# Designed miniproteins, single chains, continued (2): the designs that were tried, part 90

Each design is a single chain, and the fold is of that chain. pLDDT is the mean over its residues in the fold that is shown.

## One batch from the design tools (miniprotein)

Design m7107
Fold by ESMFold2-Fast:
Structure m7107 (fold): chain A 102 residues (1-102)
Amino acid sequence: APEAALAAAREAFGREAAKIFSYMQDKLSDEEFDELVARLNRLAAEAIRHKEAGDLEGYIQALREMTDLLIEGGKKAGVPDETIEAFRAAADAYIAALRELA
């Protein structure tokens, strides 16, 4: 079921993102972490705006930019390559599920 697949993909994306966030919170300076959170909040607001407008491509673009930001921050924080790749795979699956449901 496309709806069940979307829900599962969204949950997996959030779970893998939480692992990256945990590393960044522990390894980045408070200033670097706060700047990253501020950038993510701006992208999240952009994503919500596109979603409310029914702009799927704008939502996906904002989601990709958030994913790239988390990967950059995670690499700086020393997140293992396998964790980065698991997060990237979860993001790709979530985007694919969003496109299937549209």
Scores: mean pLDDT 87

Design m7108
Fold by ESMFold2-Fast:
Structure m7108 (fold): chain A 80 residues (1-80)
Amino acid sequence: MEERVERITENAEKAIRDLVKKLVEEGASPEEALRFAESMAGAVKNHLLSLGAPEEVAERSRQRILDAAKETVDEAVKKK
């Protein structure tokens, strides 16, 4: 289970970084990009819970995805 959770989390982090960076570059506000990231992170958490992951593990994955998104948005905003 943990190996699957880690794989899903890593893939989600990569995907969200690419996505929020592109959204900001295409003119979305930081708030809009982060709202999208929150929705995606919540969906991943729910998916992990449906696979039988413990709540603590699923929440950690959600936070990792959100942290990756926030970091990427901050970097993209600084480029402007």
Scores: mean pLDDT 82

Design m7109
Fold by ESMFold2-Fast:
Structure m7109 (fold): chain A 107 residues (1-107)
Amino acid sequence: AAPQVRLVAEKEVEVNGKKVKIKVYLVTRPDGRRLALAVVTDIETGVQLASAAVDLDRPGEATGEGNGYKLEVRVERLADGTWRVTVKLYDKNGKLVAELEVEVPAP
């Protein structure tokens, strides 16, 4: 099967004069693995700056770093069976510059 990708959340933020977009995807791979994938992109160029992914079968935390950004993704399973995905973006000085949270239905 082809990978299935669904955009579940997005947020635009200005970081030190640069406009970036955080996108959160739910990815189902051909092998049946489900991932929460967060990507930070430069809005003007479309270049991916940082990304991080967490396997929904092994919920926890992942970090991705690139181009002076640090992206943290946390996945938690809630009591009702939904997945809570929390994404935090930090600048090169370690300042929290954006946060978003999204709940996705259980598989």
Scores: mean pLDDT 83

Design m7110
Fold by ESMFold2-Fast:
Structure m7110 (fold): chain A 69 residues (1-69)
Amino acid sequence: MAVKEITLEGVSPEDVKKAMQEAANEVDGVLAVSVEFDGDTAKVTVTAETQEQAEKAAKKIKEKAEELK
């Protein structure tokens, strides 16, 4: 089990959650995704079976969230 954290700025809570759901559906081995909001900043934590899967999911979340803002 591995954990990867990323920070997203200026993305709405709805868009962050949408990006999280879409990335979890596209990347195998994602076990959990959580988010904490602090003003305009979203801290997303991805838990996956392997570090590679966690990093892949985190990258997908960042890409999708940036496209949605």
Scores: mean pLDDT 80

Design m7111
Fold by ESMFold2-Fast:
Structure m7111 (fold): chain A 96 residues (1-96)
Amino acid sequence: SEEERRKVLLEGIAQILRLIGEILELEKTIKLFEEGKASEEELREAIERARRVIEEARRVAERLEALGFTSLAAKIRKLVEELEKKIKEAEELLEK
């Protein structure tokens, strides 16, 4: 129980860092694409990677909430929301 709680807590912290890193990487790829320095394929690959990060983060947030780490789960969900906004921004650029 205590060992399992520690493992899930560490996974939650790792997910926060991963989400922040992915938000920054997608934002960078969006900027490079707008400047003509990244291809449509690179932007699509960045979107797909971001989607996979969101799926994993949601699973970890659910486990955290089940164990009573509701504040950490909420922080992860907020970062997921920010990453989803960046995905929409990137998708809109591909439609132009």
Scores: mean pLDDT 89

Design m7112
Fold by ESMFold2-Fast:
Structure m7112 (fold): chain A 63 residues (1-63)
Amino acid sequence: SLLDEIEAKIAEMEAVREEVLKQGDEVAAQVGDREIAEVKARLAELKARNASEEELRALLDTM
């Protein structure tokens, strides 16, 4: 489902963030934290108001 695809993308973003942090790139890790938080906040808002498939797809297309 679109929700499963968005959740999978968030997991990939978190994995990338952990890898850049391990490499000592604290700036890139901080940017990753911000981007992940923004996506999670948007997903939570969409879930809370039972957003349309089109809105979920629009979020996925920005990731």
Scores: mean pLDDT 85

Design m7113
Fold by ESMFold2-Fast:
Structure m7113 (fold): chain A 80 residues (1-80)
Amino acid sequence: SLPARVELETDEPLKVGQRFRVRALIGGRPFRGELEVLEIKPDGTIRARLTLDDGTQYEAELRPVPEEGGRVFEGRVTPL
């Protein structure tokens, strides 16, 4: 698994089953893609599928970064 930072490109409410355009840093490298929210835990941790624009897919476990206004999440991704 790799460290990841994911920024939502929208201010839409986060919901299970929704997909969002994102900018991501994976292992410190910038990518664009789409995040599908699979689960939201009571603490705000999300489980998601990240699909990069090149078709590469990851399973993601991400936590909100409170100081970044609720649009930025950090955690880890595992290649599928």
Scores: mean pLDDT 82

Design m7114
Fold by ESMFold2-Fast:
Structure m7114 (fold): chain A 78 residues (1-78)
Amino acid sequence: SLEEEIRDGIADILIAVGNLLAQKGDYEGAVESYKKAAEIATGETRARAYENLAQAYEMLGKVDEAEKWRKKAEEVRA
């Protein structure tokens, strides 16, 4: 639907922002951006946001949180 297309488009921009922040070593900023993306995204875009969120948490040393978000990504794709 148009609503899903708009949501996923905005989420893709937020994922890109998170990726730039992560590239600069700002994993806290990346987490915030990926969380915003996951909140509005649907389907595959949401799963990608969850995967990136898990990687950012892993870089912050938050292993339990990283595992939680990886599991959420798998659930979306199930």
Scores: mean pLDDT 87

Design m7115
Fold by ESMFold2-Fast:
Structure m7115 (fold): chain A 102 residues (1-102)
Amino acid sequence: GALELAEKAKEAAEEGDLEKAIELLEKAREEVKDDPLSYRSITLAIEAVKAAKEGNFLEAEIHLGLLRIILGIAKLIKEPEERIKLIEAALEAAEAAIEAAK
């Protein structure tokens, strides 16, 4: 499912394979096309990884910051646990990609 793909994206990012991380996040996003919050959250993670890959760390941190805000709001309004876990996994993949790209 989407969560497993996002978790694999984090693993790929930790190994320095940012292209594979983007591919896995894009596959995760396709699985949640009918879930606007999850779709937009994974899109922010993809944009952060792409920016990090290009060495644009300011842009990467802006996308990551927006994703952290979305995660905070999702927790505050008590979104389903499965959705929160998916957003967290996408965030962790983006964080791993930014660190690997430095």
Scores: mean pLDDT 90

Design m7116
Fold by ESMFold2-Fast:
Structure m7116 (fold): chain A 110 residues (1-110)
Amino acid sequence: DTVEFLKKMAEDYKKLADKYLEEAFEAIRRGSPAEELVELIKKADLAYKNAIFYYSMANKLDEAIKVAEDYIKKFEELLKLAREQGADPEVIELIEKSIKNGKEILEKLK
């Protein structure tokens, strides 16, 4: 019961994270304001962290690791796009911080 609840929360947060991240990619491509980009990136970052946390609590460590690896890879792709589009320094710094935090989380899961 508790494990099923935690797994469901992890799955829901992973879907939410992927949605916010897709919105962030689209917003960068549209040249959206830095304020909108920061909001979407923060929402994606928090949702990925929550997905990892709930998978870890559910003792689904392999799933938690996969989400952490996906989070790092996707944010590295977002960073490349943001640099190509000349995004504001605060957007770049936020993405870089998220990648660093993701790598720290992944190391703790090993």
Scores: mean pLDDT 91

Design m7117
Fold by ESMFold2-Fast:
Structure m7117 (fold): chain A 81 residues (1-81)
Amino acid sequence: SMDDIVEEIRQEMERRFREIMGLIGEGRLDEARALLEEMVRRITEKIRERIPEDSPEAKRLRQELETLRAVVLEMIAAAEA
């Protein structure tokens, strides 16, 4: 179902976020940034392939992904300061 696809994508975002958080905690900030951009690209591709482009679900997942990206970039910036 569409809800199962949405849940799968959210679970992947959560797993990748945890990996990125680990890298930030280790001071591996360039690797954290690289993994973040890979995650954004991969999740964007999955949304495009598996969810209709103009659906509310696609819009919400892209919004969630962009929020997650912004939060991670803030955390990397704070760790660099």
Scores: mean pLDDT 87

Design m7118
Fold by ESMFold2-Fast:
Order: C-alpha cells, then sequence, then structure tokens
Structure m7118 (fold): chain A 87 residues (1-87)
C-alpha cells in the first residue's frame, strides 16, 4: 500500500544526508500524489506527517530540521487541498 511504502521510505530517511533526505522526501511526495484514491492519499500524508514530527523531536542537525519542518508544512498544505477536493 502507499502507506506501507511511505513508512519504509521514512525509516530509510533516518540515516540519510541532508541532500539524500531532500531527494527521498520529494520521491515520497511523488508516490503520494500518484495515488488515485484521495482517501488513501490523505491517509498516507497523515502517516508521513506523524512520522516526520517524531523524527523532528529527535533531530539534532539544524539543516535536517529545516528540511523536515518545511516538508511537514508542505504535506499539511497538500492534505488541505486534497480534503477540499474530496468534499
Amino acid sequence: SVVDEVNEMLERAKSLSVEELSKMLLQMQAVILSEKDLEAAIEAIETAIKELEEMLKEETDPRRKKVIQGFIQLLKDIKADLERKLK
């Protein structure tokens, strides 16, 4: 499932450099946006936000923190857009 793929990508993201993390997050966004079922896409985004917020609490690299924070905000914006389309 898209949720399982997102979880697997985020587990790998924990040990990546800033550049590799940025590339992985963009790939994860592409995977989520390729999901045609809006409810499944929203669930994947909610899963990604939760996992990224947990990563952020333990993150010590300020460059990685900035990337994670920016991506959380981006996912929240995408979720809001998809929720408007679902209604």
Scores: mean pLDDT 85

Design m7119
Fold by ESMFold2-Fast:
Structure m7119 (fold): chain A 64 residues (1-64)
Amino acid sequence: NPQEIADALLEHLSRSEPYLSPELKEAFREYAEHLKTSTPEERRKLANELLPLMIAEQQRNLQR
């Protein structure tokens, strides 16, 4: 279900929010608000766009 995938990705990104740049935090908040009023198709597109950003930030978090 694309909606459940998008919601799960947003929840994961929300937990990672402290590690995001201010620009990405703002983009995340905009995406979250948009998803509340978006169609399932739009949610799928947003999930696909957010996934690479989450991976990049997690890689930075893994640096010691």
Scores: mean pLDDT 64

Design m7120
Fold by ESMFold2-Fast:
Structure m7120 (fold): chain A 92 residues (1-92)
Amino acid sequence: MELEKLIEQYKVGAYAAGAVAGYEGGVKAGEEVGKKLGELVEKGLLSLGVPEEKAKEIGEEVAKAGKEGGRKGYELGEAYAKEAVAAAEAAA
């Protein structure tokens, strides 16, 4: 697998994990998951011989993807809550 494709897969995975955490626990939960995944990816890349500067940059991008996922997860939770309130008001 090309490194570029592997990095994209890590970003997608972090976004998805962040979104689940953000939906359940809010934006901060998604950000925390993103940070931890970014740190794990950085350490993994360093172990594979990727230069420290590049490994840090990739880890930060993975963390950002998790944080953005967390925001999206929170927004989806908010949208669901708004729809549920609207349905309850229409039924009243």
Scores: mean pLDDT 79

Design m7121
Fold by ESMFold2-Fast:
Structure m7121 (fold): chain A 72 residues (1-72)
Amino acid sequence: SLEEARELAEGLQDFALRVAEIAKKNNKKIIVDGKEIDPTDKEALQEYLRGSLELWARARGLPLVEVEIKEP
């Protein structure tokens, strides 16, 4: 259902944020599909969070769920 898709999207975004915070604390970059993302770059971080949700939804043929991106 749309509600289940939204809950899953929110969970994925929370997980992605935690990964980004861990990478930032350890002065490391995140690699997604061969692309290097700097977690200290605000714009790159937001693109990473949005892109992760979009790719996941598209791969599963699900409609995109609008989830507010929270700043870490």
Scores: mean pLDDT 66

Design m7122
Fold by ESMFold2-Fast:
Structure m7122 (fold): chain A 61 residues (1-61)
Amino acid sequence: GEVAERAIRGALEAGSEKGAEAGRRSLEETGDGNEASRSTVEGNSLSGDDKGAEAAVRAGG
């Protein structure tokens, strides 16, 4: 829900499209906002997008 949308939006605003895509896929597959937030953080970390990862962590807790 809202947490996942916030994490994805934060990643996009930080220019971290890979993290945002990971979050969207997780949300579509699981419907779980927490898993989508984790996927966004992981995707950003693997791509080296620290700002997107930080935004996702703040949004997801």
Scores: mean pLDDT 62

Design m7123
Fold by ESMFold2-Fast:
Structure m7123 (fold): chain A 58 residues (1-58)
Amino acid sequence: MFKGKTLITTNQTSPEILRILEDLESQGVKLVFQNKPGIPNLSKAIEELKTKDVVVAV
């Protein structure tokens, strides 16, 4: 379902957030990290990935 999709987000150090991002990458999502502060709304980003090929969560 998410294969070939891209998620653009901020650099993360939280193990909980990194685990969610690792799960998305395992589902075929390409992760792109921007050098910006912030905690992304990952729940919203996941819902948007169902209909969009590229999602920005910053």
Scores: mean pLDDT 78

Design m7124
Fold by ESMFold2-Fast:
Structure m7124 (fold): chain A 113 residues (1-113)
Amino acid sequence: MSDLELIKELYKLLQELITLLSDAAKIPVEDLTEEEREQLISEVRRLTSKMLSLLEKLGYSQYYKDLVTELESEAIRALNSKTEEEKKEYIDKAEHQAGLLHLMIQMELLDLE
C-alpha cells in the first residue's frame, strides 16, 4: 500500500471517530445505556488502534501517536461521564486533539501532491 493510501485511510478513520464523538454528544447521559456505552468505547478503541497501526507503518513521530492516545483517553472519559458538564468537557478536549491531528494529516497530504 502506498503512503498516500495509508494517509487516506488514517484520515477516513479520524473522520469516523469525529462522527462518533459528534453523535455521542447528542445523546443525553441518562439515555446512554451501559451496553451502548460499552459498544461506543469498543468502537473508539478499535478506531484509535487502527490509527496507531497506520502511524507506525507511516513512520510518523511519537507526537502523532501521543495525539491519538490522548484523543482515545478523552473520548473514553466523555463516554464514561455521569453528567452533561463532564461529558462536554471531555468531548471538547477530544475534538481539540482530533483537530490538531486533522491539520497535521492535511499538511502531510499536501506534501504528497
Scores: mean pLDDT 85

Design m7125
Fold by ESMFold2-Fast:
Structure m7125 (fold): chain A 68 residues (1-68)
Amino acid sequence: SLEQQAADVKAQVDKLKATHTLSPEEQATLDNLLAQIDAALAAGDDERARQLIDAARSFLRELEERYS
């Protein structure tokens, strides 16, 4: 489900924050993406939620490569 995919993204964000010191800008970007995902899910906008989850996953992959 999209809710499960959002939960998985949140878990990945928590893990990244636990293992690396992110910049304030990187933290703000992640927090903003998570807030937008929650808003889209609450609105029942499944298409927007999917797009935001994909964007969050792409950004998380970039951060993981940056901090590897």
Scores: mean pLDDT 86

Design m7126
Fold by ESMFold2-Fast:
Structure m7126 (fold): chain A 62 residues (1-62)
Amino acid sequence: MGILERLKKIIEEYKDNKTIVNQAKLGIKVLEAPSDEERRKIIKEAAKNKEGVSDSFAKYYN
């Protein structure tokens, strides 16, 4: 099974675990992003919301 399929399955299996679901959703958004600008936007928004990206990592994407 590919990584995208595995992430979707994690969302289905762990629906009640907000942290796991948010991290899996972030992974899917980054993988499916059509441009580097969109990827940076997704990562920055996730960092602001503490959704699987730390503030220290977000600084690298300015």
Scores: mean pLDDT 67

Design m7127
Fold by ESMFold2-Fast:
Structure m7127 (fold): chain A 71 residues (1-71)
Amino acid sequence: MQRLVDAMVELLKKKYGLSEEEQEEVRARLEREVAETVAALEEAGVEDAEELFEKLLKGIESGNLLSINEE
């Protein structure tokens, strides 16, 4: 899980040139969102939560998280 947060923060830092303060805010937000997602998956009875996070990491690497057109 920590690897996902680290990867997202690094990606955002590279793309948006986040300052140290902005990076900390983004990291805190991502950690909270990931924790909420894990809790929701546990409540739903999903056993493969870790695989979901691996897919999210791959999506970040590919830049295709939302599958949206440019805009």
Scores: mean pLDDT 67

Design m7128
Fold by ESMFold2-Fast:
Structure m7128 (fold): chain A 69 residues (1-69)
Amino acid sequence: SPADRTRLLILLYQIALGATQMVAERLQQKLAANPDDSNVKQTLAQEQQAAADLQAQIAALTARYQALQ
């Protein structure tokens, strides 16, 4: 059903978000040890943006899932 497909997509995006957040946490720890590491700063910013985009997509899919109930 459309609801079942939307629920599966939400679960897949939640898994992707969890992985992205774990990478961001590791990069934050590295940056705490070396605050001037420009490469870590850039990668962390990219991972934080990816997490924000995934959260927005999860919110949109969740609203769609609720509308299908």
Scores: mean pLDDT 89

Design m7129
Fold by ESMFold2-Fast:
Structure m7129 (fold): chain A 113 residues (1-113)
Amino acid sequence: MKKKILVLVDQDTAFASPEARENAMKAAEAAVKAIRDAGLEPYVAFVPSDLMAEVARAAAEEGVDGILVISDNPEAQERALKAARDMGVPADYASPTPEEAREAAIRLAEKIK
């Protein structure tokens, strides 16, 4: 059975402007491709900044093997990463750019293989 990575996208980051939405979608697509290329199973969720830590905790409890956080909000990133860490689940983060999302996805995939 393939290991699972949740790509947790900050909805407030993604929908701040048309450009932000396009960048967040491209970042999520780049992360998903990198996760699949690594032989793992990606899941994507768009979640408001203030709920990201709660969703990260719930996903960890449901048995995801890793969590990738895509957000331009440092406080939301830190809260979600802490929630994953407290649950013992590997996590990484990226700004909403395809390049950073791809690199973070590759790093995270290597940790959970």
Scores: mean pLDDT 87

Design m7130
Fold by ESMFold2-Fast:
Structure m7130 (fold): chain A 74 residues (1-74)
Amino acid sequence: CDDALAQLKSFSTSPLKFKDKVLSAIDLLLNQKNTCPAFTKKEGKLLLQGLQGYKPLYDKELESKVLTLQKVIS
């Protein structure tokens, strides 16, 4: 789980666009859901909380990924 956390933190310093950083973070959390379920729930909840202010900027791709993550951590 520590390796996944380090990878998640690396996205914050990545030169990628905001949307691509968020999509990469969600994909990492979804890929770790079976291996590190506590990590996925904790970091997923924090990510979704941080994204609350950005809902009006969601395109269909980001919205779909956010809904998938919400289902996994519920």
Scores: mean pLDDT 75

Design m7131
Fold by ESMFold2-Fast:
Structure m7131 (fold): chain A 96 residues (1-96)
Amino acid sequence: SAEGKELQRRLGELAQQVLEENPELARRIEALLQEMADKIVAAGWDREKAREELERMREEVRRLAEEEGVSPELRRTVEEMMEVFEKLVELQLEQS
């Protein structure tokens, strides 16, 4: 969908910004996103399971950003990136 493509583009822009400012944080967030995606796929795109995994992921990403000693500006970028990612997951769930 056009909305999905725009969200993917925005996610890529935000991910690139995190990668350029803190490559280690970017790699760790990418690993967490992949683990969550794998669990959602394994659960057959169950909406309740997907929401539980998104909530767990958000908390882990928040903790990780704090532990990495990132700037408040980078923390805001990570939060926006997570919001865009959540919207993408919701769109995918609507199509399943």
Scores: mean pLDDT 78

Design m7132
Fold by ESMFold2-Fast:
Structure m7132 (fold): chain A 62 residues (1-62)
Amino acid sequence: SMDETLRLAYAYALQEAERLAETDPERAVEILRTAARTLASQGTPLGEALAAELERRADELE
């Protein structure tokens, strides 16, 4: 389903960013913000909520 696809994209972005957070935080932030823009562009409440969580995580790394 679309919801499953969005949740998988969110989970993958978060996992990849966490892998890079300590060694390359700038790249981790880039991954999170890029994924957030893609999720928000879907125009769904779920996409917007997941995008907001990724933006919050990116802000924590800056």
Scores: mean pLDDT 86

Design m7133
Fold by ESMFold2-Fast:
Structure m7133 (fold): chain A 64 residues (1-64)
Amino acid sequence: GPIELDVKGLTVEEALKKIEEKYGKILAVKEFGTGLLVLTENALVALRLDESGKIVESAVVYPL
């Protein structure tokens, strides 16, 4: 499959489901401004939301 996380244009619920399927169990979710930080077993994922609550940007950082 693609190496990037394809969540742009999704709702938060749909994005979290894809993140969990790809990176394992979600351990923590923290909202910060217009963004969401998602800690999973295998990655830290940062999401940015638009004013309608759709994902406009994602960044993935793997834990060491």
Scores: mean pLDDT 77

Design m7134
Fold by ESMFold2-Fast:
Structure m7134 (fold): chain A 68 residues (1-68)
Amino acid sequence: MSILEKALKEMEELKKKYEEGEISLEEFQRGVGEIHRKAVEEGASEEELNKLKSKIHEMLEEIDKKQK
């Protein structure tokens, strides 16, 4: 499994926990930040990091829309 695939899977699991009320928005935001940091440290490519950033922005936009 690629670094990107692992990171995307972890982000989807984190989003599910947030939607189920298991974690707070603050914990979700910290979690996605940690996932991104780990991907950088593991040597993810620029393309993989750009895809990860796009997915993070998408998830945060969805959460923001639901809270407004």
Scores: mean pLDDT 79

Design m7135
Fold by ESMFold2-Fast:
Structure m7135 (fold): chain A 63 residues (1-63)
Amino acid sequence: SMALKQAIARRELLELGLDEATAEAIIEAAKNGASKEELVAMLRAAGLSEEDAERIATGLLSL
């Protein structure tokens, strides 16, 4: 189930325009217990809006 959740999260990040390496780095950070604030910062640095970054970060906290 965790592998499937990670695959779905990776797909969503790619559909939002992130490259594979950046998507992998963000998923790995989430798996390693990164805070919502850290995940939002990484997503914003990757080019997502604040609204999209917060939405995606909240979902990633369930990994």
Scores: mean pLDDT 82

Design m7136
Fold by ESMFold2-Fast:
Structure m7136 (fold): chain A 91 residues (1-91)
Amino acid sequence: ENEIKALEKYIEYLEKLIELAGYEEVNEETKEIAEKYSHLFKEIEELLEKSPRAKKILEEIAREAAEYGNNVEELEKAIELLKKRLEELKK
C-alpha cells in the first residue's frame, strides 16, 4: 500500500509543478499551490523511505520521461506513466 500512496502523491506533486509552470506572475493562488506541493514532497520522501519498490518505479519512469527532453513534456509523460503503473498495481 505504501507504494500506491507514494505514486499517487508523486502524481499530485508533478501536476502542481506543471500548474505552477503555467503562471507568469506570483499571486495568492500560486502561493497556495506552491505551499501544497512543498508539503506533498515531504510526504513523498517519507513514503519512498518505506517503499523501495515505489522508489524503483519512480527512477524507471524518470528515465523514460527524460527522453522527451523538455521539462513540462517530461513531467506530463511522467504523470502518464505513473497513472498507468498505478492502474496495473491496483489490478
Scores: mean pLDDT 71

Design m7137
Fold by ESMFold2-Fast:
Structure m7137 (fold): chain A 94 residues (1-94)
Amino acid sequence: MEEARRHLEEAIRHLERAKQALKDGNYDEAIQHLREAHRHFLRAAELLGKPIKGVAASLLITAAIWALYQGNKEEALQAIDDALGIAREMLEEA
């Protein structure tokens, strides 16, 4: 459980940094943080044996990255907030 908690905490930190990068107009930095958050979510979901929440968070992060490639900052921010909600919920259950 402790290793999974650390991965969830890192995913949350990267999602929050992605939001800040978007507010600053730095899309490349936001995408890098989203990719790092995705890796941490994948590892946490594997360790917790909770594939459904892990897949949901993964899809939201992928949607955020895709929205940024389309120039849709508002859609990306919404997907990041939704992914943060899943991360916090998983952390409470870990």
Scores: mean pLDDT 84

Design m7138
Fold by ESMFold2-Fast:
Structure m7138 (fold): chain A 89 residues (1-89)
Amino acid sequence: MIKNKSLEEIAKELKDFIDNNEEGTIVLYGKNKGALLSTARSLLLVFGLTDEIKFGEPKEFTYKGKKIRILVSDKPVELEEPTLEIDLD
């Protein structure tokens, strides 16, 4: 879980997570849906993506040949795949 860090530090940890895993999911959670979606869009821009992301719907993309997903939720989510959790509350 990542909290109390700058977007630059979060982006660095995301890239490190991707470099150390063949696939995985990044989960953003918190109580404010608008803030979650804004942060998710900012993270997509860090990866060079301008696609829309929707609450509760995983957005899939390829980074360095690896299949990565980003998921926005109003609560922590347990997944069977490698997962990096970001708490925005």
Scores: mean pLDDT 71

Design m7139
Fold by ESMFold2-Fast:
Structure m7139 (fold): chain A 77 residues (1-77)
Amino acid sequence: LDEEVEEARRLIEELAARLAPVVPQELVDELKALLLEGVDKIEELRKAGASDEEIEAALEPLKERLREVAERIHAAL
């Protein structure tokens, strides 16, 4: 789990770096922050013994925010 979480954080940093040349920095920073928040939430809930279903439900508000940011990024491209 911890190794997977660190890998996810690394991939998020790589994604942000790839988007930076074509997407406004503010949107890249917002996307990165939301993705990292999601990773931290998953790690916290799994350490608390939450099921995959409970984790999925807890991430619903974050998914809404991610969809909003993705729409803004699509509009900027």
Scores: mean pLDDT 80

Design m7140
Fold by ESMFold2-Fast:
Structure m7140 (fold): chain A 93 residues (1-93)
Amino acid sequence: AKKEISELRREIFDLLVQALDNPDQAQELGERVVEIGERLAKIAKESGSEDNLAAAYQTLSLASLGLRGIHPETAKRLEEIAKEVKDELDKLT
């Protein structure tokens, strides 16, 4: 789980940088960030690890903030996924 979470986090940040550099591709790149973000959230939740959930929440929240000015619809979807991860994290703490 930890290695896979690290790899998915890196993919999200790489796509976020690409979207910021190419705003006209923000929808396509943002949709890919959501797909990877959903997988990241699922793995973090299934792991039951506070560290994994915290890492997923941080990644999804940062991605949402980064896309907010470029593609608000995708940013909102990422914020919703982040909230689900935060709710799971709050059950452990």
Scores: mean pLDDT 84

Design m7141
Fold by ESMFold2-Fast:
Structure m7141 (fold): chain A 94 residues (1-94)
Amino acid sequence: LPPELQELLERAVREAEEKGYPEVAELLRRAVELAVEQGALEVARALAEAVLYLVENDSPEQARELLEEVTRLLEEGRFEEALELAESRVGSPL
């Protein structure tokens, strides 16, 4: 991982774990790994930033929903939609 992305990921994971949301931390690690394997570094960065924001604002359910949906979009190769969703920080638009 690029150093900046690695530091961001470590901060997001640490914050999630310290607040008692280890499931969110685990989902984030998996989603970032998948994004990196697919070459979608911008998605990985936006997702880590969004999850950090949501966890800091005590919104672990929104973080989990975001991670599950972004992971699904990455598995489908829908990188533009994955990036847009991660940047929204609130899950899928209705």
Scores: mean pLDDT 80

